# Designs tried in a protein design run: designed miniproteins, single chains, continued (2). Part 55

Each design is a single chain, and the fold is of that chain. pLDDT is the mean over its residues in the fold that is shown.

## One batch from the design tools (miniprotein)

Design m5897
Fold by ESMFold2-Fast:
Structure m5897 (fold): chain A 80 residues (1-80)
Amino acid sequence: MSEELREQTRELERQAREAYELAKEDPSVRETAIRKLDEAGRQAVELAEQSLKLGDTETAELGIEAALTAYRMARALRAA
């Protein structure tokens, strides 16, 4: 159960990073990437909450870190 949440969190991080890297090369996808990063941050927080309900504080920590990373990437794209 917590392994599924960990895998979902890692996949979300991968997708967020990929969107960020593409947006750095192509300004035409920047607005779409910002929306995806904001959504990824929200989903990562939700996965962290679910992990806490299961007593998996380690996976919850990864979820919070993923959310912060996604929001920071979105902020960087908005500043560009």
Scores: mean pLDDT 85

Design m5898
Fold by ESMFold2-Fast:
Structure m5898 (fold): chain A 71 residues (1-71)
Amino acid sequence: MKIRLTVEFPSQEEAGRFLQFLAELEKEGLVKITRVEFRADSVSPDAPVTLEIELEVTPEGLEKLREFLAA
């Protein structure tokens, strides 16, 4: 299943953790990352970051993604 996500994070560190999580899921074959766009509002480390991501997901990958975003 193909999905498109726009997610805002309060910091670059949190956005980086999410991207690392997605890379781990792709390594496991649970998702396929087809597009990533990273936008930072400022060079400040506490500035919000917006990620726009296109993914091909398995049902298991989708569940893990939802759990991560809910935590």
Scores: mean pLDDT 78

Design m5899
Fold by ESMFold2-Fast:
Structure m5899 (fold): chain A 108 residues (1-108)
Amino acid sequence: MEELIKEVLEEADKIVEEIKKENENNKDIKLLLSLPVHIAEAIAEHVAKFIKENKLSLEEAQEIAKAVVKKYSDLPGIEYILFDVVSKELKLSAEERKELLKALKEAL
């Protein structure tokens, strides 16, 4: 598990760096204000693809999502964005979704 978390976080850092570089000369205030949400969505998409490609269980996906939320806690709404993406990818029941959201909020 620690190796999978490390890989996900290293790839997420590269995504964050690429988005920041693409916007380093941007003076559009609206775009700059939405940039944290765009970064959070890009990270969530990466996590969903990683879960799918590695055929991860709910338990493994929860541990990865918690690590991502903890590392990127400065991104507004990261816990909700990851919750939505992971719940859809794993086709979680209503009860499993409630448990996942609680776990992600507690990881902040």
Scores: mean pLDDT 81

Design m5900
Fold by ESMFold2-Fast:
Structure m5900 (fold): chain A 65 residues (1-65)
Amino acid sequence: REELLEAIRELAKADPEFRKKLNEIFVKYRGDEEKALEAIFDLALEYARSNPELKDVAEKIEKAR
């Protein structure tokens, strides 16, 4: 879980659009931490898989799931 969150932070630092989508999830699932986390994990994995430069980050996310 912590390793996955660290990978997500790396993605957020690398891409402003990813950070924006991450914030949208926090707003949408306000008060529902579990749904927010699941949506964040799905977003991060999809984003990392679509970017060849983030292949190692995608691997970390998959391993942490």
Scores: mean pLDDT 72

Design m5901
Fold by ESMFold2-Fast:
Parts: structure tokens; sequence; C-alpha cells
Structure m5901 (fold): chain A 71 residues (1-71)
């Protein structure tokens, strides 16, 4: 289950042509969410890339919370 979500996240980041640094940051956010830690989101994104990263991090956090609450 979690492996599929991780793969989907990596595929999406690749499709959006995100830099490797951003992909690593998203992987770290996913691991933190799975561990029950809060993902830090930028308060005000300064670029389109930061906005997309914030959206993906929020999506990861919401997805992990929903799956854990439904389990």
Amino acid sequence: MWEELRKRMEERAKEFQMPEEVVKELKEAFDKALAGEEIELPEEPKSDLELDVAALKRSIQNTVKRVQEEA
C-alpha cells in the first residue's frame, strides 16, 4: 500500500519535471508523514515551483492521514 503511494508520488514529480532536490524533499516529507510527524509547508510560496511543492506536500499529508484514519 505505502509502496504504491510512494511510487505514484515519484512518478508525478518526474512528470512535472521537478528537480532532484525537490524529489528528495518530497520523499522526506512522505517518510515524515508515515512516521506521524508533521510536514512543514512554506507559509508563502515565492515561485510556481514552491507552490507546486507545497501542494504536493499537503496532498501527501492529507492522503496519509486519511488512509491511517480509515484503517
Scores: mean pLDDT 69

Design m5902
Fold by ESMFold2-Fast:
Structure m5902 (fold): chain A 90 residues (1-90)
Amino acid sequence: MAKDRIYELFRLAEDPQTTIEQASEKLGIPQAKLQELVDLVGKLSRLPSIPASKLPAIAEILGVSLDDVSEAYLDFHVEKGIEDIKRAVK
């Protein structure tokens, strides 16, 4: 589903070594669309750290619903928060 693909985009973008070509191949998103996201946020690795106010622009670029982007963004940040807690208690 579109939401799962956007979630995977945030996960891939968290790694600063992830290239536009690699993300395009793994997610089936055209490289041109990923380049538009980079133009919006400066670097692909900044995409997971964007403010929620930028989510409508991401939805428009990817051609998906705002709900799909918002749910993927929430899921990503919830899981990241859990990982950060687990790291702190190890």
Scores: mean pLDDT 78

Design m5903
Fold by ESMFold2-Fast:
Structure m5903 (fold): chain A 88 residues (1-88)
Amino acid sequence: MGKELIEIGKKLIEVGEKVINAVLENGKNSGSISTEEIVKINEEANELAEKYLGLPKVDPVDAQGLLELGKKLIEEGKKLIEEGEKLL
């Protein structure tokens, strides 16, 4: 049980960080991340946020909303890891 919460928490942090990075790199117009990759990251983040946080889907053109989504995923991921560690 504790290990499962830690694994979920780590996944939320990973995806949250990917969303933040994708938004920042796209904002720089650097071309370092493909449009297809950005779409996949945003879809995965929205799916996890709906499943674990009950949050509504964030529009892929809402850069501020995506940054906030990424931050919320990271914070909840950290909370799940902390709770999972208490069960070990």
Scores: mean pLDDT 79

Design m5904
Fold by ESMFold2-Fast:
Structure m5904 (fold): chain A 118 residues (1-118)
Amino acid sequence: LSPEQIKKARELGLKSSNLGFRSIALRVEADLALKQGKLEEAAKLYTEAVQLESESAELDVESLELLKDYESMKAFLTKRAAHFEALAKELAPISAETAALARQAAAKLKARLAELEA
């Protein structure tokens, strides 16, 4: 691996971590809004959280690809796809739109996994 590839992978990892933490904060805020009966606000916050978490996952995949860590990439894609599938099921009663975004994120990760298995 070149020093440039390692540097770029590190930069992508840092950006992913930032998006991941922001997603966690938005999920906590969404859970609070839901408990307060603010369904529309909760749905909006869950949507933003799912979008950030999806972006975070894509950056992690790009980072692992640059590092040529094939085994970690397959494990990551498998676990994260399952996570988004579970999240879609959990969020479906709150927002069909948010659940659809989570399913789309899972599908994208599964497509990447299928490419690696071909």
Scores: mean pLDDT 89

Design m5905
Fold by ESMFold2-Fast:
Structure m5905 (fold): chain A 81 residues (1-81)
Amino acid sequence: SLEELKEELERLTKEAKEKIKKASPEEAQKILDETAKRMKELYDKVASSLSEEEKEELDKFIMGQIMELLEIIDEIKAKAE
């Protein structure tokens, strides 16, 4: 279901956040890239079973998750100064 997929996406984001907090800026970027790739793979797996409205909702949700990770990386870089 869409709800179960969102829960899996949130789990990936939570795991990525914990790894990023302990990572160098270079490692953090790699974690973000790998997480984004996994999110896309999960989306692609279910995309054919989703309505256009559900796809739009899921796209916005994934974008939000990725933006959160980017903000954490930016904060880590800023604190290094």
Scores: mean pLDDT 82

Design m5906
Fold by ESMFold2-Fast:
Structure m5906 (fold): chain A 83 residues (1-83)
Amino acid sequence: NIRQLARQIQRRSRQLLRSDDPVDRQVADHGLRAARAALQGDYDTAGRHISRVGSILARAGSNASPDSIDLGRLMSQLGQAIS
């Protein structure tokens, strides 16, 4: 369910934006933007932010926090649901 996934991503992104880790904040910002776009039916914009998070996490590698990885997985599920 796209709406449930988007709302879950929005809630987790809001929490992660309070992190002191710059990677966490970047992932969270894109998560919030992807969730907003998906809730508005703008799947092209949502997909772009989901892809950007994938790139950020790939670059961060082992330096990515568990919270960023979990949010990225949730965003990947949203990406599959909107495709």
Scores: mean pLDDT 90

Design m5907
Fold by ESMFold2-Fast:
Structure m5907 (fold): chain A 61 residues (1-61)
Amino acid sequence: MEREALNRGAIAAAKKAMDGYSPEEAEQAGIDAFREATGREAEVRVQKTPDGAHVELRLAP
């Protein structure tokens, strides 16, 4: 359950980053997707790279 929600958040953030949005906008997309799935807040970090984006997502305390 939580593993799939984390994966959905990461995918949402990666898609937003690949579409040319800012890291902050991509992070928000990941947070929103995780919250929609679980009702919980997540901490999402997006780092853009020349070949794509690196996304990290974890539960907020």
Scores: mean pLDDT 76

Design m5908
Fold by ESMFold2-Fast:
Structure m5908 (fold): chain A 90 residues (1-90)
Amino acid sequence: SAEEQAEELFRKVKEDVEKAAKMLLNDTSMTAEERIKLMEDYLGTLISVTRLEMLKQLSADQVAAFEARLREWMEKFLEKFKEEVEKKEK
């Protein structure tokens, strides 16, 4: 179903974001500000890519509902990522 496809995509995006966060937290070549900026840019890119892919198969309303849930999760994740970056600098 469309809902099952959206949930699977959500799960995959979460896994990719968590892997990227771990890589960025361990990259000693970047400043705290650079790590945060790269994560913000990556999250924005993922929203754009998933929106375009979903628009091929799902209605505009379904895409909007998915994007809203994804943005909410990403905002909470980014806040937590910023806290972890701050801890690494101290």
Scores: mean pLDDT 84

Design m5909
Fold by ESMFold2-Fast:
Structure m5909 (fold): chain A 72 residues (1-72)
Amino acid sequence: VSKEAIQQMIDEIKEAIKNGDYKRAGILAILLARMFGDYVTRKKIQDALRNGDDEKVKKLSLDLVKSVEDQL
């Protein structure tokens, strides 16, 4: 996967969070976590989405984005 494709996904996650669309942000973050083999973060986001925990979805998604950006 290209750096450009990863950056686009990061930008989409940030935009979803900015718009209060935590369901979209969480789904995109789960896909991003899978791409980087972060199965622990993926499961935590899935559990937060199932529980309707928007604050936890936001925090976990942003923490993942920061971790991925630090690798780019």
Scores: mean pLDDT 85

Design m5910
Fold by ESMFold2-Fast:
Structure m5910 (fold): chain A 94 residues (1-94)
Amino acid sequence: SIEEELEALFARAEALLRRARTVDEAEMIVAWTLGEIADLARRHRLSREEFERYVERFLARVEAVLREKGWPEADIARILALARRAAERLLEEL
């Protein structure tokens, strides 16, 4: 199911983020995962609203992992801002 595929993508991203050592590495992991979510959305013909909901679920999990790692709030905010911009670009391609 799409939920199983999304959960697998989220779990993989969380595992990679827990090991991430730099903001740039975290940004790459998040960008790659957003691309995978967009690919999944295209294959399943998801609406704009469904894609946005899955992106928000993913970003909430990203924020939680980075907070658990004790990263500065400024770095977390930067990663989330870049992720939202990347998601907006991907949404235009749906």
Scores: mean pLDDT 89

Design m5911
Fold by ESMFold2-Fast:
Parts: structure tokens; C-alpha cells; sequence
Structure m5911 (fold): chain A 94 residues (1-94)
């Protein structure tokens, strides 16, 4: 599982890609229980999710909740700045 979060105006957007198959509704509920809005799609190889959160901390909790719902362990959480000096959150789980 890889997750990337970026700030957009007054909220945080996250994208998750995972090669692990799961029930999209259970994954979406895990993210919502962590405080994020979530849309989750089944892909041929796993699941992908779009997340929306008010704070970066809520977005990180949603990534961690999705990893747990997929039966994965969070390996890294990184807070970076991109070339435009925007804050980016990167999460890896396996």
C-alpha cells in the first residue's frame, strides 16, 4: 500500500493504491471512522481510495486505518516539501 496526501485550499486530499484485494465498503468505513471522507474503488489487483480530511493528522489516521483494514503494517510516514514548497505526506504499508 502507498498513500500520498496533499493540501488543497482548506482541506487535505489523499490517494491510496494497494495491491491487496478487500471489500471497498469496509475500507471506506475504516477511513470514515478515522475522521476522513472516503471513496474506495476495487481494482483488478486490489483497491484504490480517495480521501478528504480537515487536518494532516486526520489524513494520516485514515491511511493507518486503511492499512489495518487491509491487514498491512505501516512501515513509514514521511512529511516532505515538494518543488513548489507544498507539504506532502507519504505513507507506505506492507
Amino acid sequence: MKGVGRKLKNFWLGVVDSEKKADPEKVAQAARDAGAGAIVFETPDGVSALLMAETPEELVRAFEAIAKALGLEVKSVRVLKDEGDNTVIEVEAE
Scores: mean pLDDT 81

Design m5912
Fold by ESMFold2-Fast:
Structure m5912 (fold): chain A 99 residues (1-99)
Amino acid sequence: SPDTDVSDTGAIRLNLKSGDILEVTLRNPSSRTATGRVLVRDQEGNEVASKPVTVPANSSKTVRIEIPEDVPDGKYFISAQADPGSPGLEIESVRVIRP
């Protein structure tokens, strides 16, 4: 289902090109394991890429997300969405790699 109702409060805005690779570092400050996904959305709120993630209690984890070749170059929003019942996930950093 299209997830158009996420407020994207705290989303990171980046200019991306097709084929870019994102290294996203996520922080879990809670005492419990957090599960969720990293979402990449266009300016209309459409999901163009996502990656599931599990971050152990009081730790950080870096995940890599490839931007699809069929998306236009432009502005995208990167956010972390916790699964229902999971502690929240925070984005610590994002690095863009152009192959």
Scores: mean pLDDT 80

Design m5913
Fold by ESMFold2-Fast:
Structure m5913 (fold): chain A 70 residues (1-70)
Amino acid sequence: SDRERVQRVLGEAHDELWTLHQEGRLSQDQLNAAIRQLQDLADRWAAGELSVGQFQREVRRLLEEVKKQS
């Protein structure tokens, strides 16, 4: 289902952010900001503003930007 796909993408993104934080590549503030942005994307999908494909692309973009800052 779309919900299961979104939850999987969120879980994988959270795991990647926590790994970057554990490696010392993200501060706690950067981690917290990225988690808030992931939740905003999930809320926009739930509101019908994003398709699952758009949600996946926006999550990937967020992770790429976070990695550039680290």
Scores: mean pLDDT 87

Design m5914
Fold by ESMFold2-Fast:
Structure m5914 (fold): chain A 60 residues (1-60)
Amino acid sequence: RPALTDKEIKILQTYERLSKEGYVTQREIAEATKTSQSTVSRYLKRAEKLGLIKLVKRKR
C-alpha cells in the first residue's frame, strides 16, 4: 500500500466522513482540514488514482 502523510490521511478521512453525510465540496473539506482547496483537490485525485476513494462529480 502507498505511504500517505498525516495531512493526506486527515483529508481522506474528512472526505469519507462528510461524503457519508451528503455530497461534499473540496472547499468544505479544505475548511474542515484547515488547508487549501488546491491541496485537497490534489490529494483526493491522487487517492482516487490509488483506488482508495471514488470522486463523484456533481450532476450539473
Scores: mean pLDDT 69

Design m5915
Fold by ESMFold2-Fast:
Structure m5915 (fold): chain A 110 residues (1-110)
Amino acid sequence: VEEKIKELAEKALKKIEETIAFLRKKAEEHPEYKETYDEIIELFKEMAKVLKDLLEGKITPEEAAKKLQELRDKLIELIEKLPKEVAEEVSKKLHEIEDLIQEVLDLKES
């Protein structure tokens, strides 16, 4: 169980890093949206920190779930402000990240 939790969490963290890299590239291509991209990047960094804190036992699964839900709500609101094509790609990546994190939370509560 612990090995599977680590594997799923590492996959989620990698997808977060890939999403941040994608957003940084898009911010360079569309500087008019830079502030929105920067805010989204910071929220993904906070999501990664919550996941790391959960893995290190610094927060409970319940605390992690609450923080991640708050970050998700903010991310959805900001993503809707982006150009449609970028918003669709980021939303897809967020969904994949959330699925992995949910599996981690479910395994830790088992």
Scores: mean pLDDT 85

Design m5916
Fold by ESMFold2-Fast:
Structure m5916 (fold): chain A 73 residues (1-73)
Amino acid sequence: SLSAQARRLIEEGVKLKNLGMEMLRSAQTQEQINRGIGTVLRGIGLIFQGRLLAEKAGDQALAEEADKLLGLT
């Protein structure tokens, strides 16, 4: 279902964002910083995609969960 796809995208996005944050905490070079930032941004992008699919599915609870994860509420 669209709702199940939205949840998977949000969960993958959170994991990727958290990975990027850990990369930034351990970064010692500009290249490592750039890679960490890119990873965080890709994670945020997946959460946004999941939020959009949740709205299209009529899953308001999941869309609100995504908004909180994105800092929009």
Scores: mean pLDDT 90

Design m5917
Fold by ESMFold2-Fast:
Structure m5917 (fold): chain A 86 residues (1-86)
Amino acid sequence: ISKEKVEEVNKLIREIFKLLAEKGLLTDENLDKLLEALAPIFNAKNEEELSKAVKEFVETVKEIVGENLTEELQKVLDKLEEIANE
């Protein structure tokens, strides 16, 4: 996994957390779920593991947000999946 790809993934993850916090969705329970889903991303050893981990993280974010999914958040999630798959 390239350093540039890791930096872009980290930037997008920070944007997602910021958007969740702005909406008051970063509760203790939701934070625990997000951190659990985030661990495989940081432990990914190759492109395939990163792609799978990102997809599972995006699904977790969508589950937490539910009907509160904004167009802005959806675009960041889409970009995160795109960069993980190139």
Scores: mean pLDDT 80

Design m5918
Fold by ESMFold2-Fast:
Structure m5918 (fold): chain A 63 residues (1-63)
Amino acid sequence: MEITEKGKEILSKNPELQKEVERLMKEANEAFEKGDYEKFRENLKRIGEVMKKAVEEIEKQKK
C-alpha cells in the first residue's frame, strides 16, 4: 500500500504523467463499458507500467 500512495504523490507532481494515466483510464473505462475486459486489463497494466517508470525516473534523480 505504501508504494501505491507514493505513486499517487508522484502522479500529482507530474502533470504530463497524470494526463497520460487519465487517458489510459478513459480508454479502460470505455473498454469495460463495451465488455472488452481484455482491453480493460491491458490498459490497467499499461497504467502500472507508466507509474513504475515514473518511480524509477525520480529514484535516479535522487542522489
Scores: mean pLDDT 72

Design m5919
Fold by ESMFold2-Fast:
Structure m5919 (fold): chain A 93 residues (1-93)
Amino acid sequence: MEEAAELVRRAAEVVLRAATEISNDPNASLEEKVAAGVAQIVAAVALLMVDKGKIEDAIRLVREGARILEELGKTEAAREALELAEEAEELLE
């Protein structure tokens, strides 16, 4: 469904944005910046999977990116991304 793809794209963009904020934070530790870098890569791959029509793969990647954000204290962004991913999964029933 095109609607599911749109929700997953939005979820991946939420992950990418929050991870980029951590990467650009001068007060973030090296470990936090490395974890944020991993979340950025995971989100970028999720967007690529959406473009290829691999929506289920993109949802899994978004969930992994959200998990990393939660560990980094970006709880609100992680929740938003997970809610969008859950809505997309429901559309694939």
Scores: mean pLDDT 86

Design m5920
Fold by ESMFold2-Fast:
Structure m5920 (fold): chain A 94 residues (1-94)
Amino acid sequence: ELFDKLIENMKKLVEKVAERTGLKEQGDEIIKLLDKAREAYKNGDYETAIKYLEQALSKLDELGRQVADDFDVEVDIAVIQLGAAVSLTVLKNK
């Protein structure tokens, strides 16, 4: 339940960032990776879920580097990164 809620929250924030920045294709790619992490988690494949979360974080970092100074976008990216860090901690303690 907690992991599923964290993924949904991260997806909503990625969508918001993509809309604000116009980087829709990169946002869609990150969302697909988050969905794959959730699917792997539901199947009990925590190692694969970790790999997809790490890939999503890498793509988010790449998107963040393309953004001009926008405080709201930087805050949303930081919140997504925190959500991913908590998600990784949940997975590694299973």
Scores: mean pLDDT 83

Design m5921
Fold by ESMFold2-Fast:
Structure m5921 (fold): chain A 92 residues (1-92)
Amino acid sequence: AQQLNNNQSHQLQAGQSAQSDNGYQARWMSGSAQASNNGNYMQLRAAAQPADVQVSSQNHSRRARLAPNQSRYAYPSADGIALSDSPPSGLV
C-alpha cells in the first residue's frame, strides 16, 4: 500500500492501495487510477481506462466505478464515507 501525505498524489494500478493521513484507504480493483489527498477529502481519478475503486475508512467502505478520465471525491458523511463527482467545497 502507498501512503498519501496531504496534497500528495500517486498513480495506482489494479490490486494496489493508497492510504491517506486523514483515515481513508483506496484500493484499485481494476484499471489504473490516481489518488490525491488534500487533507479533507481524497480525489480518485481514472486514467484512460475505466476503473473500480473501493474506498474505506476504519468502519465504513464504499465502492466507486470510474469512467475513463472521470474524477470522484471521497469525504466524511453521516454514513461514514460519501462519494461525489465534484469537490466538496464545505470541507476545504
Scores: mean pLDDT 65

Design m5922
Fold by ESMFold2-Fast:
Structure m5922 (fold): chain A 88 residues (1-88)
Amino acid sequence: MEEYRQKAIDELRKLLKEKGYSDEEIDEAVRFVENLFDAYPELTKEDIDEFLKRVKELLEKHDPSKTSALDIVREAAEEVLKKVREKL
């Protein structure tokens, strides 16, 4: 994995943990994001930085007791992937 992608995974783990998600939920969300990065090798550092920004925004809007970590990362990913899918 590219260094910037690994740093993004590390930052994601930190953000979810600080928001109060369990290690199990964090691991599930991280596995989703790792699979996403493998499926879309064309994602640039800028795309991944935008993904993390959207995750942060969603974490501020959503209650962790009502919204899973996986749902947060899925929503952020879909917003970024719309731009990538238009190129396929």
Scores: mean pLDDT 80

Design m5923
Fold by ESMFold2-Fast:
Structure m5923 (fold): chain A 74 residues (1-74)
Amino acid sequence: LSPARQAFLEDLEAYIARLEEEDDPEVQALTAELRRLRAQLAAETDPSRFQALALEMVGVAARADALLRERRAA
C-alpha cells in the first residue's frame, strides 16, 4: 500500500474503533458495514476499485456521524 492509502486505512480503523464503543444497534450495524469496507479497501490493489470503495465508505461514515449527532444532541 502507498503511504497515503495506509494512513487512510489507519484513520478509518481509529474511527471504527471509536464507533464500536457506542452501545447503539444502528451504530453497530453501520460499524459492521465500515469494517467490511475497510477489509475490502485493505485487500484492494486496483486504484479505480479502491476509489469506488472509498466513496462507498464515505457515504456509510456520513450516515454514522449523522446518527451519532442525533444521539448526542438528545
Scores: mean pLDDT 80

Design m5924
Fold by ESMFold2-Fast:
Structure m5924 (fold): chain A 73 residues (1-73)
Amino acid sequence: SMAEKRRLVREIERIIEELEKQNPDVAASSRRFLDWLLRHDAEPAVLRAFKEMLETSIASDELVQAVRRLQAG
């Protein structure tokens, strides 16, 4: 539904804003990809997959930072 697509877009944009604080280049690329998906009328399933990919990327970066902190202490 259009309501579901709008909700997913808002959730993705929020994740990209959080990602921008850590990696502005990846955030910029992610915004370009979201824009491309929307121009091609991507289905909700595709938007959910993109959201999951972004969440996994953030979690992976947090894990890397945690490991670095442990190695420094």
Scores: mean pLDDT 79

Design m5925
Fold by ESMFold2-Fast:
Structure m5925 (fold): chain A 83 residues (1-83)
Amino acid sequence: MHFGNEVPESLKDLLELAKQHYPDAELVGWIEEGKSKAVIYLRNEILYVFHRDVPAEKLVELAKRMKEKFNLKTLGVKTIKVE
C-alpha cells in the first residue's frame, strides 16, 4: 500500500472511474501488488476503495492504516469492486 496522489499508469482505469463517481474526493493512496489493484479516496471521513482482486483482509488492514495516517476517530469505508 502506498500513500499519495501520484499513481502508476497501470491504475489509470481505476483512477478515472473513481474520479467520475467522486470528483470532490481526495486521492490519498493506492495498492498495486500482483493482481491486487486499488485507488483510495477520502471524503467526509469516508474512505472509498475502488479495487480489483484485493482480498478482504488487505482491505481491513488498509482501513486501519488510513485511520492512523489521517488521525481519524471515525472512518467509514465503502469498497467498490471493479470488474
Scores: mean pLDDT 75

Design m5926
Fold by ESMFold2-Fast:
Structure m5926 (fold): chain A 68 residues (1-68)
Amino acid sequence: SEKDKIIEEIEELLKEMAEYALKRYPDADKAALEAKIDALIAHLKTLSVDDLKKVLEALKEMKEEELK
């Protein structure tokens, strides 16, 4: 479904951003970060497609700022 595709794209972005954070902060708790991502994905599954699109857009903007 469209909702599942958006959630999958958000999950991929969150994991990519987490990898960048772990490279910069190697002492960060990887297990805690993974648990937070899992909890966030579970919450996202309760949201509407329109709200998910807003989350995806915000994450894309955050990634663009991180790479500048």
Scores: mean pLDDT 79

Design m5927
Fold by ESMFold2-Fast:
Structure m5927 (fold): chain A 73 residues (1-73)
Amino acid sequence: MQSKIDELSDNKSGVQQRRDQSTNPEAKSLLDQSISLYDSSISSYKSGDVSSGDSNEKKGNELATKGYSLLPS
């Protein structure tokens, strides 16, 4: 479980870095939502709720992908 929490923390850091470097407000909004979902996922895993953790991780990844798609190549 700790390894999964560490992985999510690293993923969150990556999203935060991309969010901070972005000047696109729509991308920032989606990346902020992704960060919130990763926080919810981490909280769920810490409480032993693996199902909610997995669900929130998946949603966080989907929103991060959408946010990244709005950034210039």
Scores: mean pLDDT 83

Design m5928
Fold by ESMFold2-Fast:
Structure m5928 (fold): chain A 81 residues (1-81)
Amino acid sequence: MPTPKEELEKLAKELGEAARAGDILKTYEYAKKINSVPDLTPEDAKKSGVSAAQVAGMMLRYMAIELENGEVPEKAGVGIK
């Protein structure tokens, strides 16, 4: 069982890879599983003009804060439901 920090690191890696590939849907799905993202559908995200890079930037900042605190909020993990 990975630690919350290890799971957050893995999630950050996946999100970064999706954003680098320009995969808005995958980047948004990872971001939506973490706090601080509006509850929008992938279609709404495309229509709003939010880029994968912008979503990834916001989520990476959030992840960095949680890593500094040594804790992961309930919505920061991919499988926490």
Scores: mean pLDDT 54

Design m5929
Fold by ESMFold2-Fast:
Structure m5929 (fold): chain A 61 residues (1-61)
Amino acid sequence: SELEEMVAEAARELGLELTPELKAEAVAFVEGFRRAGLISSREEALRFARMFLWMEKTYGG
């Protein structure tokens, strides 16, 4: 899906290994905000994906 592709792109930018579990969590996070109407563009979705993955890399989840 488009969200899975964006999550994979964000993970590559951060140098983070994207496990199936982490990918599912990141996709769910972005989709949640998209359904709430808080994400209206691909650029916004990618920013939210990067934010989630950066927090996972930095603090753990």
Scores: mean pLDDT 81

Design m5930
Fold by ESMFold2-Fast:
Formats: C-alpha cells, sequence, structure tokens
Structure m5930 (fold): chain A 66 residues (1-66)
C-alpha cells in the first residue's frame, strides 16, 4: 500500500515536471531522477535487488508516460 502511494507520488511529480520542462536535457534529468527514486523505494521497502528494482522503476515510468 505505502509503496504504491510513494511510486504514484513520484510519477505525479514527474508528469508535472515534464509539463514545465523546456529542453530535452531537463526531461532526461527528471526521468532519471524518478527512476532512481522509485528504484530506492522498491529496493528498500520490498528488498528487491537493484537490477530488479531499476527494471520495475522503468516500467512504471514508461506506463505513466504512455
Amino acid sequence: METVEQIAKVLSELQEGLERAKTKDEMKELIEKAVNEITEILSKQLGLPESSASAAARTYIDNALS
């Protein structure tokens, strides 16, 4: 429950940031930050290996941007 809420918050902040971003470099920085934040949440709360957490984080972001 808490993990899903934290991920949803990161994705919401990412979408808001992307709407304000004016350059591709800004967009890449925001996406990388969101991937790192979700990776940390999954790794620490669920005990997932970093590789698995990173893959899941990318999936969440791809789905949010689709």
Scores: mean pLDDT 80

Design m5931
Fold by ESMFold2-Fast:
Structure m5931 (fold): chain A 57 residues (1-57)
Amino acid sequence: MSFEETKEKVIEAAKAGDAKAAEEAVIRGLGSNPSYSDEQKKELGEAGKKALEEAGI
């Protein structure tokens, strides 16, 4: 899964009210492609954090 697809998965899971799935998507995205740039990792983390906060975490 590309970085953009991973980020969209996180946002969609959170919008569906599934904070656990959103969190897992962030973890899998970072874990499955550790070669993401620092900026990409930060962006994915921020998207995941925002999605989790909107989902009530």
Scores: mean pLDDT 67

